# Designed miniproteins, single chains, continued (2), part 114

Each design is a single chain, and the fold is of that chain. pLDDT is the mean over its residues in the fold that is shown.

## One batch from the design tools (miniprotein)

Design m7946
Fold by ESMFold2-Fast:
Structure m7946 (fold): chain A 82 residues (1-82)
Amino acid sequence: SAEEIAERARERAREAAGGRVSDAALEGAEAAARELLEGGYSVEETADILAKAAAALSSDPARADLAEALRLTAEALRELAE
């Protein structure tokens, strides 16, 4: 399910982060992934959308935590996509 895929991506992203990204940011990235998957996007399409969102946010220091969570969640989704 979308919920299970998003949760698994968050778990992988959390491990990859090694404590340098907040749980709140990882939860935000998970929620975004779940919404996209429930909206009918594939896992690969969802990963691409989140990676682009991460890149757009990376120029704002106030959003660095969320940008990194989105980037790591996108990478995790690509790993899960086969």
Scores: mean pLDDT 87

Design m7947
Fold by ESMFold2-Fast:
Structure m7947 (fold): chain A 70 residues (1-70)
Amino acid sequence: FEERAAKLMESLSPEARQKVEEGVAAYKAGKYSEALRKFAEAIDISLREGDKKGMEAAQEIATMLAKAIA
């Protein structure tokens, strides 16, 4: 999971990547609602930047973590 997330994060802008890093840290701390909020922020940043690839990468990371929680 972490290696896949790191590879996907390379497709993100520095700003979106920062939010994904915060989301992963929150997930590891058991703060699942905060983690999902941070991933939503990363998706929003990528969308504002017109970076569809980054948005897709952030969505994939969020989906992987949501499935791990369920």
Scores: mean pLDDT 76

Design m7948
Fold by ESMFold2-Fast:
Structure m7948 (fold): chain A 87 residues (1-87)
Amino acid sequence: MSEREKVDEKIKELLEKIKEKLKDNPEFAKRVEEILRQVLENEKATPEQKEKVALALYLAAESLKDGDEKTAETAFEIAERLAKEAL
């Protein structure tokens, strides 16, 4: 596999872990899925840009799972901004 394909597979695995963490918060799970779908479908996004977005979304999911909704929302906003910058 190419390095890009390997990164895309790691991001897909991370998405499944994020969805499991957010199963009690379906609105945030949908938001994560939409952001990662946009980044994965963007052929111009570098592997580094994709990883940064995935990491921000993972941080958001972890913070929400721990009950820190304010940090989770901030991390989601950062991920959305990074995804737009990758376009």
Scores: mean pLDDT 75

Design m7949
Fold by ESMFold2-Fast:
Structure m7949 (fold): chain A 65 residues (1-65)
Amino acid sequence: MTLDDLINQVRSTLSKLGRPDLGEQLVEQIRASVARLGPAEQHDVEASQTLNRIVSEYQKLADVD
């Protein structure tokens, strides 16, 4: 999953839930987290793990609702 794929999936899912405002906040958090890891390929593994954790967190929020 790429950053663009994740952003599109988050926006689509939260739009379906009627919460596009939360989708935009999550997108900002995802971008901030990835930016902090840096653009270097040496952080690729950590970036993927961070993205997976963010996806899991928002999926849990959708599941409990």
Scores: mean pLDDT 65

Design m7950
Fold by ESMFold2-Fast:
Structure m7950 (fold): chain A 79 residues (1-79)
Amino acid sequence: MPMSKKMDELSTEINNLISNANNEGSNGNTDNMNSLLNNANNKSKQAGDIGMQMLPDSRDLINQGTTDFTNDINSKISS
């Protein structure tokens, strides 16, 4: 379970960073928004690295979740 807990922690951190980025963007703080989105991207990559340490089946599922986080970040930038 240690990897699953770490993934849950990273998921929470990524969601918090995206939420904070949206708030900063809404306030016109584009530099802060971009910094927070970059941090979320880095944490999503870290989640992928953790996935690589799990059993193959679990790793593939974690990598798909990491892709979803990356897509969420990109959609916030593109929207």
Scores: mean pLDDT 69

Design m7951
Fold by ESMFold2-Fast:
Structure m7951 (fold): chain A 78 residues (1-78)
Amino acid sequence: SLQQQAQQILQQGRFMRDAHDGVGDLALAVGRAVARMSSPAEGAALIAQAEALAEASRKAGEDVYAQSTAQAQALLAA
């Protein structure tokens, strides 16, 4: 049914959002690990870069989820 197809699209969007969040968490973990082996100034810069990468990944995941929501709504409106 169209309702089942819409639910599958939403579920896929959720999985993709969670995957992007996971990539962001990994970037932060790696950034923090490298920062511990660096000078304080270099470490601070690495943490800031890791935070920026994590935020970019989070936004990408939110965008994919929004697209999935729009696709599901379009299916149900047709």
Scores: mean pLDDT 89

Design m7952
Fold by ESMFold2-Fast:
Structure m7952 (fold): chain A 79 residues (1-79)
Amino acid sequence: SEEDRFFRILSLTAREYMNVLGQAIAENLSLDELMEKLMQIDRAARERLEEDNINEVMQAIFEMKVNGMNLMILKQHES
């Protein structure tokens, strides 16, 4: 289903964010370096949503969740 495809993309994207957070902590990445990596993940996720023909409403929900994850990661980097 579209929901199954959406969930797979969301789960993969969440995993990518967790990997970048781990790298940022391990390598003491600057805010600029972290932001660049997060933007690359966002771009790849957006392309994946389009390839899997996810509708605009679900894409908006995805962006809302992704923005929440980005804020959480940036806040942890500042801590």
Scores: mean pLDDT 79

Design m7953
Fold by ESMFold2-Fast:
Structure m7953 (fold): chain A 92 residues (1-92)
Amino acid sequence: RVFEQLDAQQAVARELIVPKLRELQKAGKISEEVAEELARVVVGTGLPGLAKWLAKLYQKEGKLSEEGAKAAIAVLDEAAPAVTAAARAAEA
């Protein structure tokens, strides 16, 4: 079912992406506002690619440093295969 796929993607986002975004916030690489917004988008949509686009937009607007954007994008890119695998498993 489509909702089971979305739930699986959202669960992976909460378990793998959100803690890593919080670690970047604690390290001072991204602001609390940016960490919360990226977490909200990736959990709400189950789409790391959309959160990655938002991180690039925030860097362009000066809300996120180049280092912070690279770190956030790396977290999203590393978790993307797990999100895809979770969706595939939910289809089985």
Scores: mean pLDDT 80

Design m7954
Fold by ESMFold2-Fast:
Structure m7954 (fold): chain A 91 residues (1-91)
Amino acid sequence: MYVEEAEKLKEAAEKVAEYAKKIEEGDLSALEELLEAAKEGDEAAKKIAPLMEKIADAKTLTEEEKKVLELAKEALENIKKAAEYFEKLEA
């Protein structure tokens, strides 16, 4: 189901943010876990991509489409948080 894949995307994004924070704090052993979580997120994103394209062109959303969009937005916030941790490493 698209909702299950969107939940996996959110979970993978949360893990990416968690491991990015550990790396920023000096724990480089989290790098392997970060890469694995990123791979999980990529596979989940590929599975929901057809629905996301449909949502972009839709005048109205179904309840399932609304839930997938909400989960995808939460995933994007966690990816943004991970990027902020990596930015601190460059400073």
Scores: mean pLDDT 79

Design m7955
Fold by ESMFold2-Fast:
Structure m7955 (fold): chain A 88 residues (1-88)
Amino acid sequence: SKERAEKWYEKGLEYEKEGKVDKAILYYLEALQFNPEHEEAREKLLELIEKYMVGKPKELMLKAVEGLVNRDEKYGGLFMLFKTVLES
């Protein structure tokens, strides 16, 4: 729901201010999972990915974000994989 997405987005902003980039990325991803049309969460997520990620992890994360925005079920497993890695 939009209300759930907004709560995840607001917590993501707090983690970003604290310099907890991995948590901010995770919370922005969760916001997009609940509302794929959340432009602010998408923008912040793409900015952090471009600034802090490199190589294959960056490529896969960008595909996961695009899949969430386009509601593509093929990226559900990829999203879960990244969530597990970011929580490690």
Scores: mean pLDDT 75

Design m7956
Fold by ESMFold2-Fast:
Structure m7956 (fold): chain A 55 residues (1-55)
Amino acid sequence: AENEIAKLTLKDEKTAELTTKDGKKFEGEILEKKDEKTYTVKITVSGVEVTATIT
């Protein structure tokens, strides 16, 4: 969920690591980079694929 993401870290041009507020880490795929701060990322949480736009 949007309110559960505390930090986004870019690992490479296609892969990002998402850290939740409870300290869990998930690997996400970068689908689109709109600017230096805005990314569309696909992550899998509990077997469900979620697409989030992070600014």
Scores: mean pLDDT 68

Design m7957
Fold by ESMFold2-Fast:
Structure m7957 (fold): chain A 69 residues (1-69)
Amino acid sequence: MMEELRERLKEATERAFEYVKNKDLAGATQAMNEVARLAKEARAAGDLELYTEGLQAIVEVGEEIAKLF
């Protein structure tokens, strides 16, 4: 269901920020890849709002990584 994709995207995004907070670049990159995969699944399902939310999360995580390195 769409609600499952939304929760999974939220959890992957939370993990990405947690990895960034802990300066774990490898973990953050892996979590960002999961967010990207879930965002593509949302787009395929027709949920453009969730897709856009996933893309925004990737940008925000990337900005935080850039500040640390």
Scores: mean pLDDT 82

Design m7958
Fold by ESMFold2-Fast:
Structure m7958 (fold): chain A 82 residues (1-82)
Amino acid sequence: MKIAIVYDSYGTRTKLIIEEVAKEYGLTDYELFGSGEEGKTLDDLIEEMKKKGYEVIEVDGLGMTDEEVRERVRKALEERYG
């Protein structure tokens, strides 16, 4: 199953943290979608990606610290790959 990681668009930093954690797990078969880049809300992107058959990991950078983003992504990937 393809993984879609959906994040807010304010954070170049959020995207970089997600990419760093994915690399730690050797994960290359995933796609990143930013709410502002797509002109959509996080909820709209989540529903769209689910309809396309993706397993969705939600990362709301607006409500999270860098450490919380890292832990959120790690937990999701560890349940699947660790």
Scores: mean pLDDT 73

Design m7959
Fold by ESMFold2-Fast:
Structure m7959 (fold): chain A 97 residues (1-97)
Amino acid sequence: DADRQKRISDTYTQASDAGGAAGDALEEGIAAARKSGKYTEVLQEMQDKSKELLELGKQTRDAVKDPSVAEQVLTQFRDQAQKIRDEAQKKLEEIKK
């Protein structure tokens, strides 16, 4: 129905935005860690999280082909991406001190 399709579309936009924001935060954090010459463990963690985010994005794109689980899968990706973004942002702020 139209309301369900709208919820899936809205959640897709939220998931896409959250994924992009997480990717951007990770890229900035990786660049800052490399430039500092410190935080080698943080650099590795951010690189690992970048790979995890890409893998989650691929899995989510495949899973959303089933409309019965699409909203749930997109919501899970959004929430995970937001968490990755927040953690990356905190690490970036620590590097910039």
Scores: mean pLDDT 85

Design m7960
Fold by ESMFold2-Fast:
Structure m7960 (fold): chain A 60 residues (1-60)
Amino acid sequence: STREEIARLVDEGVELGRQNLELSRSKSEDAKQKAEALTKKAMEISRRVRALLEETYAAA
């Protein structure tokens, strides 16, 4: 169901946030690049969740 998909995406976003916190402890360029990639993934998840919510509430 859409609700279950949203729940899974939220859980994935939480895990990405945890990984980003670990990367924030490092000052290396590798850590910066990985953090940027995780931020991009989190934004993709956010956009997808928003689209699913709009689809659910805007259904004719």
Scores: mean pLDDT 78

Design m7961
Fold by ESMFold2-Fast:
Structure m7961 (fold): chain A 64 residues (1-64)
Amino acid sequence: SEELAIALLKKEFGLSEEAAKELIEAVKERELTPAEVRAMLAKHGKELTEEEAAGVIEAIRVLA
C-alpha cells in the first residue's frame, strides 16, 4: 500500500517521491497536523494550502 500511496501523492498533489516517502513514514510514526505537513513539504520546494495538506494526511491514512 505504501507504493500506491506514493503514486497517488505524486499524481494528485504533485509531490516528489522523496517528499511522499518522508510524509508516509511521519504519518506512520505519529499523528501529523496540516501545519506540520506544510512545513515538511516547504523544505522540498512544495507549497500546499491547509486544505491540501489535510487531504494528503487522509490519503496516506487510507492507503498506507
Scores: mean pLDDT 78

Design m7962
Fold by ESMFold2-Fast:
Structure m7962 (fold): chain A 56 residues (1-56)
Amino acid sequence: DDLLREIGAALRRRYDELVAEVLKKRPEKGPVESQNELSDRLEARVEELLRELADL
């Protein structure tokens, strides 16, 4: 259960970091990434974590 919770927390943290990066880029000072790009990055992070778990 600890492992699953740690995975969930890591995924949430990665997602929050991506959201924070988008919000940091003000519309008045540059383009903002679309929701689709955020989703793609989250998927990449999930896949990476799953591969690391499978390797352990």
Scores: mean pLDDT 63

Design m7963
Fold by ESMFold2-Fast:
Structure m7963 (fold): chain A 113 residues (1-113)
Amino acid sequence: AATAEAIVAMLDEVRRRLDELSEKAKDTPAAQGLREVSERVDRLAEKVRAHPEATARVSGTIARALAEIMEELDRAKEAYDKGTKEQAGKVMREAIERARTLLDSAEAALDAA
């Protein structure tokens, strides 16, 4: 099981990916969605720091959700670096929607812990 500190480190890695993608997607329709996901990651990090024992109990669920978010964000980055603008936009929208769903699951698991 991951510690609260390990989960915070994963959240920091997700935030770094979101910052990089926000720079690539500035002035696109995805900018607001990326900002909202970044704000949610920041709030989840605050909850994790405030509740280390609860985080430890559900760390596996949170870690899996964050790992999947990182994979989706990495796919979006690759689409921006190597794909067409249309493909990049589609992959980014899918990544934002999946990140929202995974954050909902992580938040619900922590709140129930």
Scores: mean pLDDT 87

Design m7964
Fold by ESMFold2-Fast:
Structure m7964 (fold): chain A 62 residues (1-62)
Amino acid sequence: SGLEAGEKALEAGKYALETGDGAAGKSARHEALMLLEKEPEAAELAKQAIEYGEKAVERSGI
């Protein structure tokens, strides 16, 4: 479901930030942006995943 996909995207974004993996952060951000467009149910989770993904990229310096 859209909600389940949003939860997975958020988990991926959080993991990317915890590990400082900028590539994983970019991937999580991309998936979350697609979810935000296609899955209104997941909008809030997708927005959080985007934020964590962006912070991971910033932390990695790439």
Scores: mean pLDDT 81

Design m7965
Fold by ESMFold2-Fast:
Formats: C-alpha cells, sequence, structure tokens
Structure m7965 (fold): chain A 74 residues (1-74)
C-alpha cells in the first residue's frame, strides 16, 4: 500500500515530469529556484523533504537526473 510519502512523491513526480516536458528549454537554475520557492511556501514536512531531495538530484545530476527521478514514480 502507498504511504503518504509515496503518494506525495507520485503527485510531485507527475507534476515535475509534466513541467519538464512542457518546457524542455527550462534552465536548471530556474528549475532549482522554482523548487526552492515551493519548498519555502510548504508547511507539509513530507513535501518539504521531498522537494529538498529533488533539489539535491537537480544540483548533482542536472535536469536529466530530475526527469529520471520523476520517471521512477510513473
Amino acid sequence: SDSEAEAHARLVAGALAHELRQNPDLPEEELIAALERARARSTDPVLQALLAEIIRVVREGGREAALAWAEEYV
């Protein structure tokens, strides 16, 4: 059964994959800035932790790593 964290991951992964496919020219720095803003606005600790993980993935492996991460949940 899906945990709350896994449910959040699937929703965020779907939204991230959609955004990356909708805007293939989105620069890595703009993606990181958008994720940091989402994290700062969130009061949900599960979502905050998930967004922090995605930001780390983008910083370590770029935009391509973020898409690969998202595709693990699709």
Scores: mean pLDDT 79

Design m7966
Fold by ESMFold2-Fast:
Structure m7966 (fold): chain A 57 residues (1-57)
Amino acid sequence: MEELARELLERVLARHPEASKRQWLLEIGAELQSMGLSGKEINEALRVARRLLEELE
């Protein structure tokens, strides 16, 4: 999960460098949903992505 969250975060930041933290998390959530993950898996990945964003600040 952490590797997937990190990869998606890096891709979203590269595509939308000026977007807000909330927008980046929404884009990651949409990508995860398109991959067929369950709501629980999406919530887990978003929790990891949020932690990674806090670590970058």
Scores: mean pLDDT 80

Design m7967
Fold by ESMFold2-Fast:
Structure m7967 (fold): chain A 82 residues (1-82)
Amino acid sequence: MKKEEEIKKELLEIMSEIGLSYREELEAALAAGDEKKVRELEKETVEEAKKALKEYAEKNPEARKVAEEAIELLDKELKEYE
């Protein structure tokens, strides 16, 4: 079983990596005023993060509750972009 500190580190690393992978494209789209592209990238970022968190929870049952709470927050955030 992974220690709580290791679980938190891995979860944050996964989320950070996904966010960073889309950050440059988001900044470019925002600078260009491309609202459609910004919304598409935000949706992709959220969906990718949800997928990664779900996969992490399946492999690490001890992290399931934290991952489920994070997914719920991401779903709420995505709805605000409608």
Scores: mean pLDDT 74

Design m7968
Fold by ESMFold2-Fast:
Structure m7968 (fold): chain A 61 residues (1-61)
Amino acid sequence: SREDVLAGARVLFETLSTVPAGELVSGEELLARIREEHPEQLAAVELFLAHYAARSDARIA
C-alpha cells in the first residue's frame, strides 16, 4: 500500500513536470495523460489521489 501510494505520487509528479510553466491542467486531463503514458500505474495514481483527498479537509476554491 505505501509503496503503491509512493509510486502513484512519482508518476503524478513526473507527468506534471511535462506541463509547460504557467499552464494548469484539470485532474481529469492529468489522469488522461497518465492513462496514455503509464496505464499500468493508473491504479496507483488513483490510490494516491484518493489517499490525499481523504486527508485533506480543505478545498481550494
Scores: mean pLDDT 66

Design m7969
Fold by ESMFold2-Fast:
Structure m7969 (fold): chain A 89 residues (1-89)
Amino acid sequence: METEQVSVGNLPGGSKVNITAQAATDGDRVRAVAVAQVEGKGSDHSVIVTRTRPGRLDRPVTLSGTATVKDVDEAIKLAKEAVDRVLEA
C-alpha cells in the first residue's frame, strides 16, 4: 500500500527555504522524505512530506536545493515534487 503524510509548519510568504529529499529501500518498501525548511529558523518552520510504497531502489537517492516560496502551498508543492523526483530515480 502506498501512503503519504504531509506535516505543515509556519512558513511566511516570501521565505527562503532549503529543500532536502531522500529515498531509500526499507525492507520491502521504498520510503522518501522531503523537508522544506525556512533558512535560519527551527523545525517548526518547515514542511515535511513522507511517502512510502512497495518496491526497491538500486541505491539511496538524495536531492537538495534552495528556493524562495511565495506561500506555504508552494513549499508543499516543491516538497512533493522533490519526493516524486527521488522515488522515480
Scores: mean pLDDT 82

Design m7970
Fold by ESMFold2-Fast:
Structure m7970 (fold): chain A 67 residues (1-67)
Amino acid sequence: SVDDSARSLVDEALKLKDTLTPEELRERALAAGYTEASARALAVATEYVGQGKVEKALEEARKILEE
């Protein structure tokens, strides 16, 4: 589901937030074969997770995946 996909992307963002910037994550995700929507959702989730806003990260990732 979209909710399950958003949660998976937020979990991935939590693991990667201290290694790459959101912009670098988006570029690497696209290179790895992620869709544009999934890459964008991962980058946005990583930005909010880096701010300590996990609930906001989940909300924004879900919105992007529903587009």
Scores: mean pLDDT 77

Design m7971
Fold by ESMFold2-Fast:
Structure m7971 (fold): chain A 60 residues (1-60)
Amino acid sequence: SSRDLLQELEDRILSQLSPADAAKVRQADAVGLSSLSPEEQQDVLRLRVSAIDAVIKELS
């Protein structure tokens, strides 16, 4: 299904992060980003951007 494909893509993107950073992002998703402080929200978003950038560089 499309949801399964999106989950596999998310897992591949997050695999570019350290296990600790990937766990932090997954935990933020589980509790909801809006429940975190603005600083924690910014950190999670920076980690996601970093992971996406790493995937793009691997494809180059």
Scores: mean pLDDT 80

Design m7972
Fold by ESMFold2-Fast:
Structure m7972 (fold): chain A 94 residues (1-94)
Amino acid sequence: KRRELLEKAAELAREGIRLLKKAVTENIPDRDELRKKAKELFEEAARLAKEAGDEEGAKLAEEAARLVMQPGSVPQLKALKLGEEAVRRLEEKL
């Protein structure tokens, strides 16, 4: 059950990273919508990580969610790095 929650959290965080990377790297009219979806995915991943007992993974995902909606490349690249670190940490516990 803990493993299942960690797997789901990692999957949601990976999807959030994918959408955020697309929003940052591609000139897309709907990039704000992609960022909003990435934020929601990181928030859900953080919730599942907390339920699984991974407080550090949850904090990384929460921080990524917080930075996703901030304009500019710096906060968005930081969100991407934090999201990737969250996935790495969650997957290490599988």
Scores: mean pLDDT 80

Design m7973
Fold by ESMFold2-Fast:
Structure m7973 (fold): chain A 95 residues (1-95)
Amino acid sequence: MEKLEREMRLGVAAVAVAVALVLLKKPMDKEDLEATARLAERAARIVRESGAPHAEEAVEALRRAAEAARAGDVEAAREHLRRALDIISRSIAEL
């Protein structure tokens, strides 16, 4: 995969994670939690398809974030999303 294409894909995933983190700042209803889970799942697919360094670690963090969000565990969802964002940022830096 071309380096620029991989960077752009990881950038899109990072934006999805950042949007999910913003959603978690307000009082959460079930629709907000499901939206957060779907954003995490979308980011996981993009990261997996990128073939980037640490993709598996980022995908696992995003999977855990989606599970926590659906369980109503806002704190755990936020922690897993922050971890995923850090891994994605590191992956971009290593390209």
Scores: mean pLDDT 82

Design m7974
Fold by ESMFold2-Fast:
Structure m7974 (fold): chain A 119 residues (1-119)
Amino acid sequence: APAPRVERREEPGKRVLAFEASFIHPETRKSGTVLFVLVEGLSDEEADRIIDELAEKYKATRAGRVEVPGWRLAVLVRDPSIKVIKLEAVSENEVRVTLELTVDGKTFTHEVLFERPPP
C-alpha cells in the first residue's frame, strides 16, 4: 500500500506534501516510521522554514535531503534508532532512500523507492 499522506499544502506554483512511511524490523518485528517531505516551487529559505516547521510539529529530526530537477525530498525521523544512509535520485520522478533501523542492538537496512506524485 502507498504511504499515507499526512500533510498537503498547495499554492499557485508551490507544493508541499508529507508522507508517513512505516517498515518492520524482520528479526524483532518492531516498526520504524519516517516522514518523506516533498517540496516544489519554494526557495531554499522557504523550503528550510517549512521543513523545520514540520520537524517541530511531528517531533522529528532532519535526517537527509536530496534535490532533483523541479523538486526536493527531505527525510525526517522521529526515532533516533533510524538513520538515513543514502538518498539517491534514480530518475526525474524517483528517489531511492536507504534507511537503517537498529532495535535491541540489531541493525536492519531497508530501501524505499519514493515516487513523486504527479502535480
Scores: mean pLDDT 82

Design m7975
Fold by ESMFold2-Fast:
Structure m7975 (fold): chain A 86 residues (1-86)
Amino acid sequence: HMLDLKRDVINALIELYKVAKETKGDKEAIDKVLEQNLERIKEKYPEFYEKVKEAFRKIADVLIKTKGKVTPEVIRIANELLEEIS
């Protein structure tokens, strides 16, 4: 259960990073991938939805601003989320 959440979060982050890199931080493309992954998390893990949503929104905003660069700030936010849901 917790291992499944962590796996789904990691897979969502990988997909988000891939789309951000391929689209050079396109907001519409990033927001679409973000919404799709958050909807799945809301259905499977409603207790963690708000926490994951907050972290993913922050990561997405950095990826948009930096035109798809996975910065140290993005890595920090992702690691903090993964630690918190472990």
Scores: mean pLDDT 86

Design m7976
Fold by ESMFold2-Fast:
Structure m7976 (fold): chain A 80 residues (1-80)
Amino acid sequence: MRARAADVLSEEQMELAEKVVASAKSGVVTGGFFVNTLLELAPAISAADLVAMWHTLDRDGDGVITRAEFEEVRAEFLAA
C-alpha cells in the first residue's frame, strides 16, 4: 500500500478504529465485525469512509485486521 494512514484517515476515524480493534476478543477483526461495531459506534458513517478505513487498516489484504496491523497503521498516522 502506498498511502499512509494520515493521508486517508482523520484522527476521529483512527480513534474509532482503535475502539473496534479493542472490542475484538481474539485480537483479529473480520470485515463483518468491523462493519457491525463501527456502525454501533458511528451509525452515520458513510460507505466511502468505511471502505477507506478498512483498506487502510487491512495492510496485507487478507480480509482481517490484526492488532499488529492496527499498531503499524497507528504508528504511520502518528509519524505523519
Scores: mean pLDDT 73

Design m7977
Fold by ESMFold2-Fast:
Formats: C-alpha cells, structure tokens, sequence
Structure m7977 (fold): chain A 96 residues (1-96)
C-alpha cells in the first residue's frame, strides 16, 4: 500500500540522517537513493503528497552530503540523484 511505502521511505530517511551524522556519506547516499525509488513508487500509486514530502527530505539530505563529503565520486553521484529527485518532484507536483 502507499502508506507502507511512505513509512518505509521515512525509515530510510532516518537511517540516512544517522549515517550522515556518523560521517558515512556513501552509506547515507545509498539510503537516499533507495528513498527516491520509494518516492517513485508512491507517485505510481497516486500518493503525490507523500512522494513530494519524501523527495523534499531526500533533497535536503543530498544537499548536506554534497556540502560535507570529501569524496568527489560521492559528491558526483549525489548531484545526479539531486537532479533525478528534482525531476520526480516536478512530475509529482504536475500530477497533484
């Protein structure tokens, strides 16, 4: 259900935040990537509001990863995910 997808996305966002607080930027990015996939599933199920909330929080974490990571590969991958999240967010807003 969309509620189960939303709850799983919130759980992954909290896991990403904890990894980021520990300085595990690669681990945090992986969790954010998984969260964006769940946001796409929310959008597919018509939960545009849930998708938007999840994407806004994912974008905040990606911005923090980019700002704090010293690994250029992690920064580059995070910028790609930021672009994808922005596109998906725009689509969710259009469909709302």
Amino acid sequence: SSEELYEEALKKLEEAKKLLEKGDFKGALKKVRETIKLAIQLLNQGDYEGALEVLDRAIELLDEIIAKTKDPEVAFEAEIELGLAGIVRGLAKLLS
Scores: mean pLDDT 90

Design m7978
Fold by ESMFold2-Fast:
Structure m7978 (fold): chain A 79 residues (1-79)
Amino acid sequence: SMELNFETLERFYENLYRLLLELHERRTGRPPSAAEQEALRREAEEFVLAWVRGILKAEKVSEEKIEEVLEKIRERLEK
């Protein structure tokens, strides 16, 4: 089974955010503004959370426990 830990999830988030910044620059021909950077941070966060939710649902974790895990991940990524 795939082991989920906060260090791996933080690394996943950071790498995804960097890729989204690069893709934005390639798509627009310019670096993202502060507001666009914030939107891309939220996009990376939601992607990581959706991925974790999918794994926990597949492992038949209860809805209540899934929400507890996702909240802890949100708090850690927003630091």
Scores: mean pLDDT 83

Design m7979
Fold by ESMFold2-Fast:
Structure m7979 (fold): chain A 93 residues (1-93)
Amino acid sequence: MSVVDAAIESLRLAADLAEQGLASPPVFYSTYNSLLTAAILSKDPEVKEKLLEAASFARDVADQISATKDPEKAREIARAGAPKLRELAERIE
């Protein structure tokens, strides 16, 4: 498994959990770190750009969930982010 494949799997898992309303910032920060690591190790500029875009989005979702004190709003943020997380995973493949 390449670091890119591992990052895509992490992103798909994050999307699946978000779709289920699991609003855990550590899951999204873990996905961010996997995507960032894959981007740093990638020598293809197009792949690197897509990985950095996905990393930025995963971090943004994590930050938004972490900033809210309302568990219902956190679940809504997670579910709203799920389709974009899936789209980004498909675009990197």
Scores: mean pLDDT 85

Design m7980
Fold by ESMFold2-Fast:
Structure m7980 (fold): chain A 96 residues (1-96)
Amino acid sequence: DPLLKAIEALKEGNYVEAIKLAQEAIKRDPNNALAYILMGIAAYKAGDKELARSYFKKALEVDPNNELARKMLEAIENGEEPEVPDFDKLIEELKK
């Protein structure tokens, strides 16, 4: 599962690999909001806040009611650190 591998890459601090794996998930399902969220988290942790912002906006374009993406985008827009869910929480989102 590319998304599970992306979450594992995030946990290990391998942000480039996490983005690559999430991009593979998006190629299979362009409406996968979680894949865009994982790319946003990886970009933010890598220090690219503008790239993170664009990915969270993409997550909201495919899933306008996604509370996780909305909260992370709001944090970045307010100059605050987005609250990144723990590994177990991200796996729970994958099961939906």
Scores: mean pLDDT 83

Design m7981
Fold by ESMFold2-Fast:
Structure m7981 (fold): chain A 66 residues (1-66)
Amino acid sequence: DAKKKLEEIKKKVEEKIIESGDFDASSKIKILLEVFAEMFGVDLTKPEDEQIEEVEKILRELEKKA
């Protein structure tokens, strides 16, 4: 269920941000990329712009199915 996946992403990102104790935008982006790597296999060895593009693609597909 795409809606459940979107909520799971939000929860995991929020939990990791709280655990890190670092709330700046750069740390939030890194946490977002880590969550997507864990859940969807986003390749963290690629350039950051390609990682972000893959995340956006996954989010758009989930939103479309939700």
Scores: mean pLDDT 78

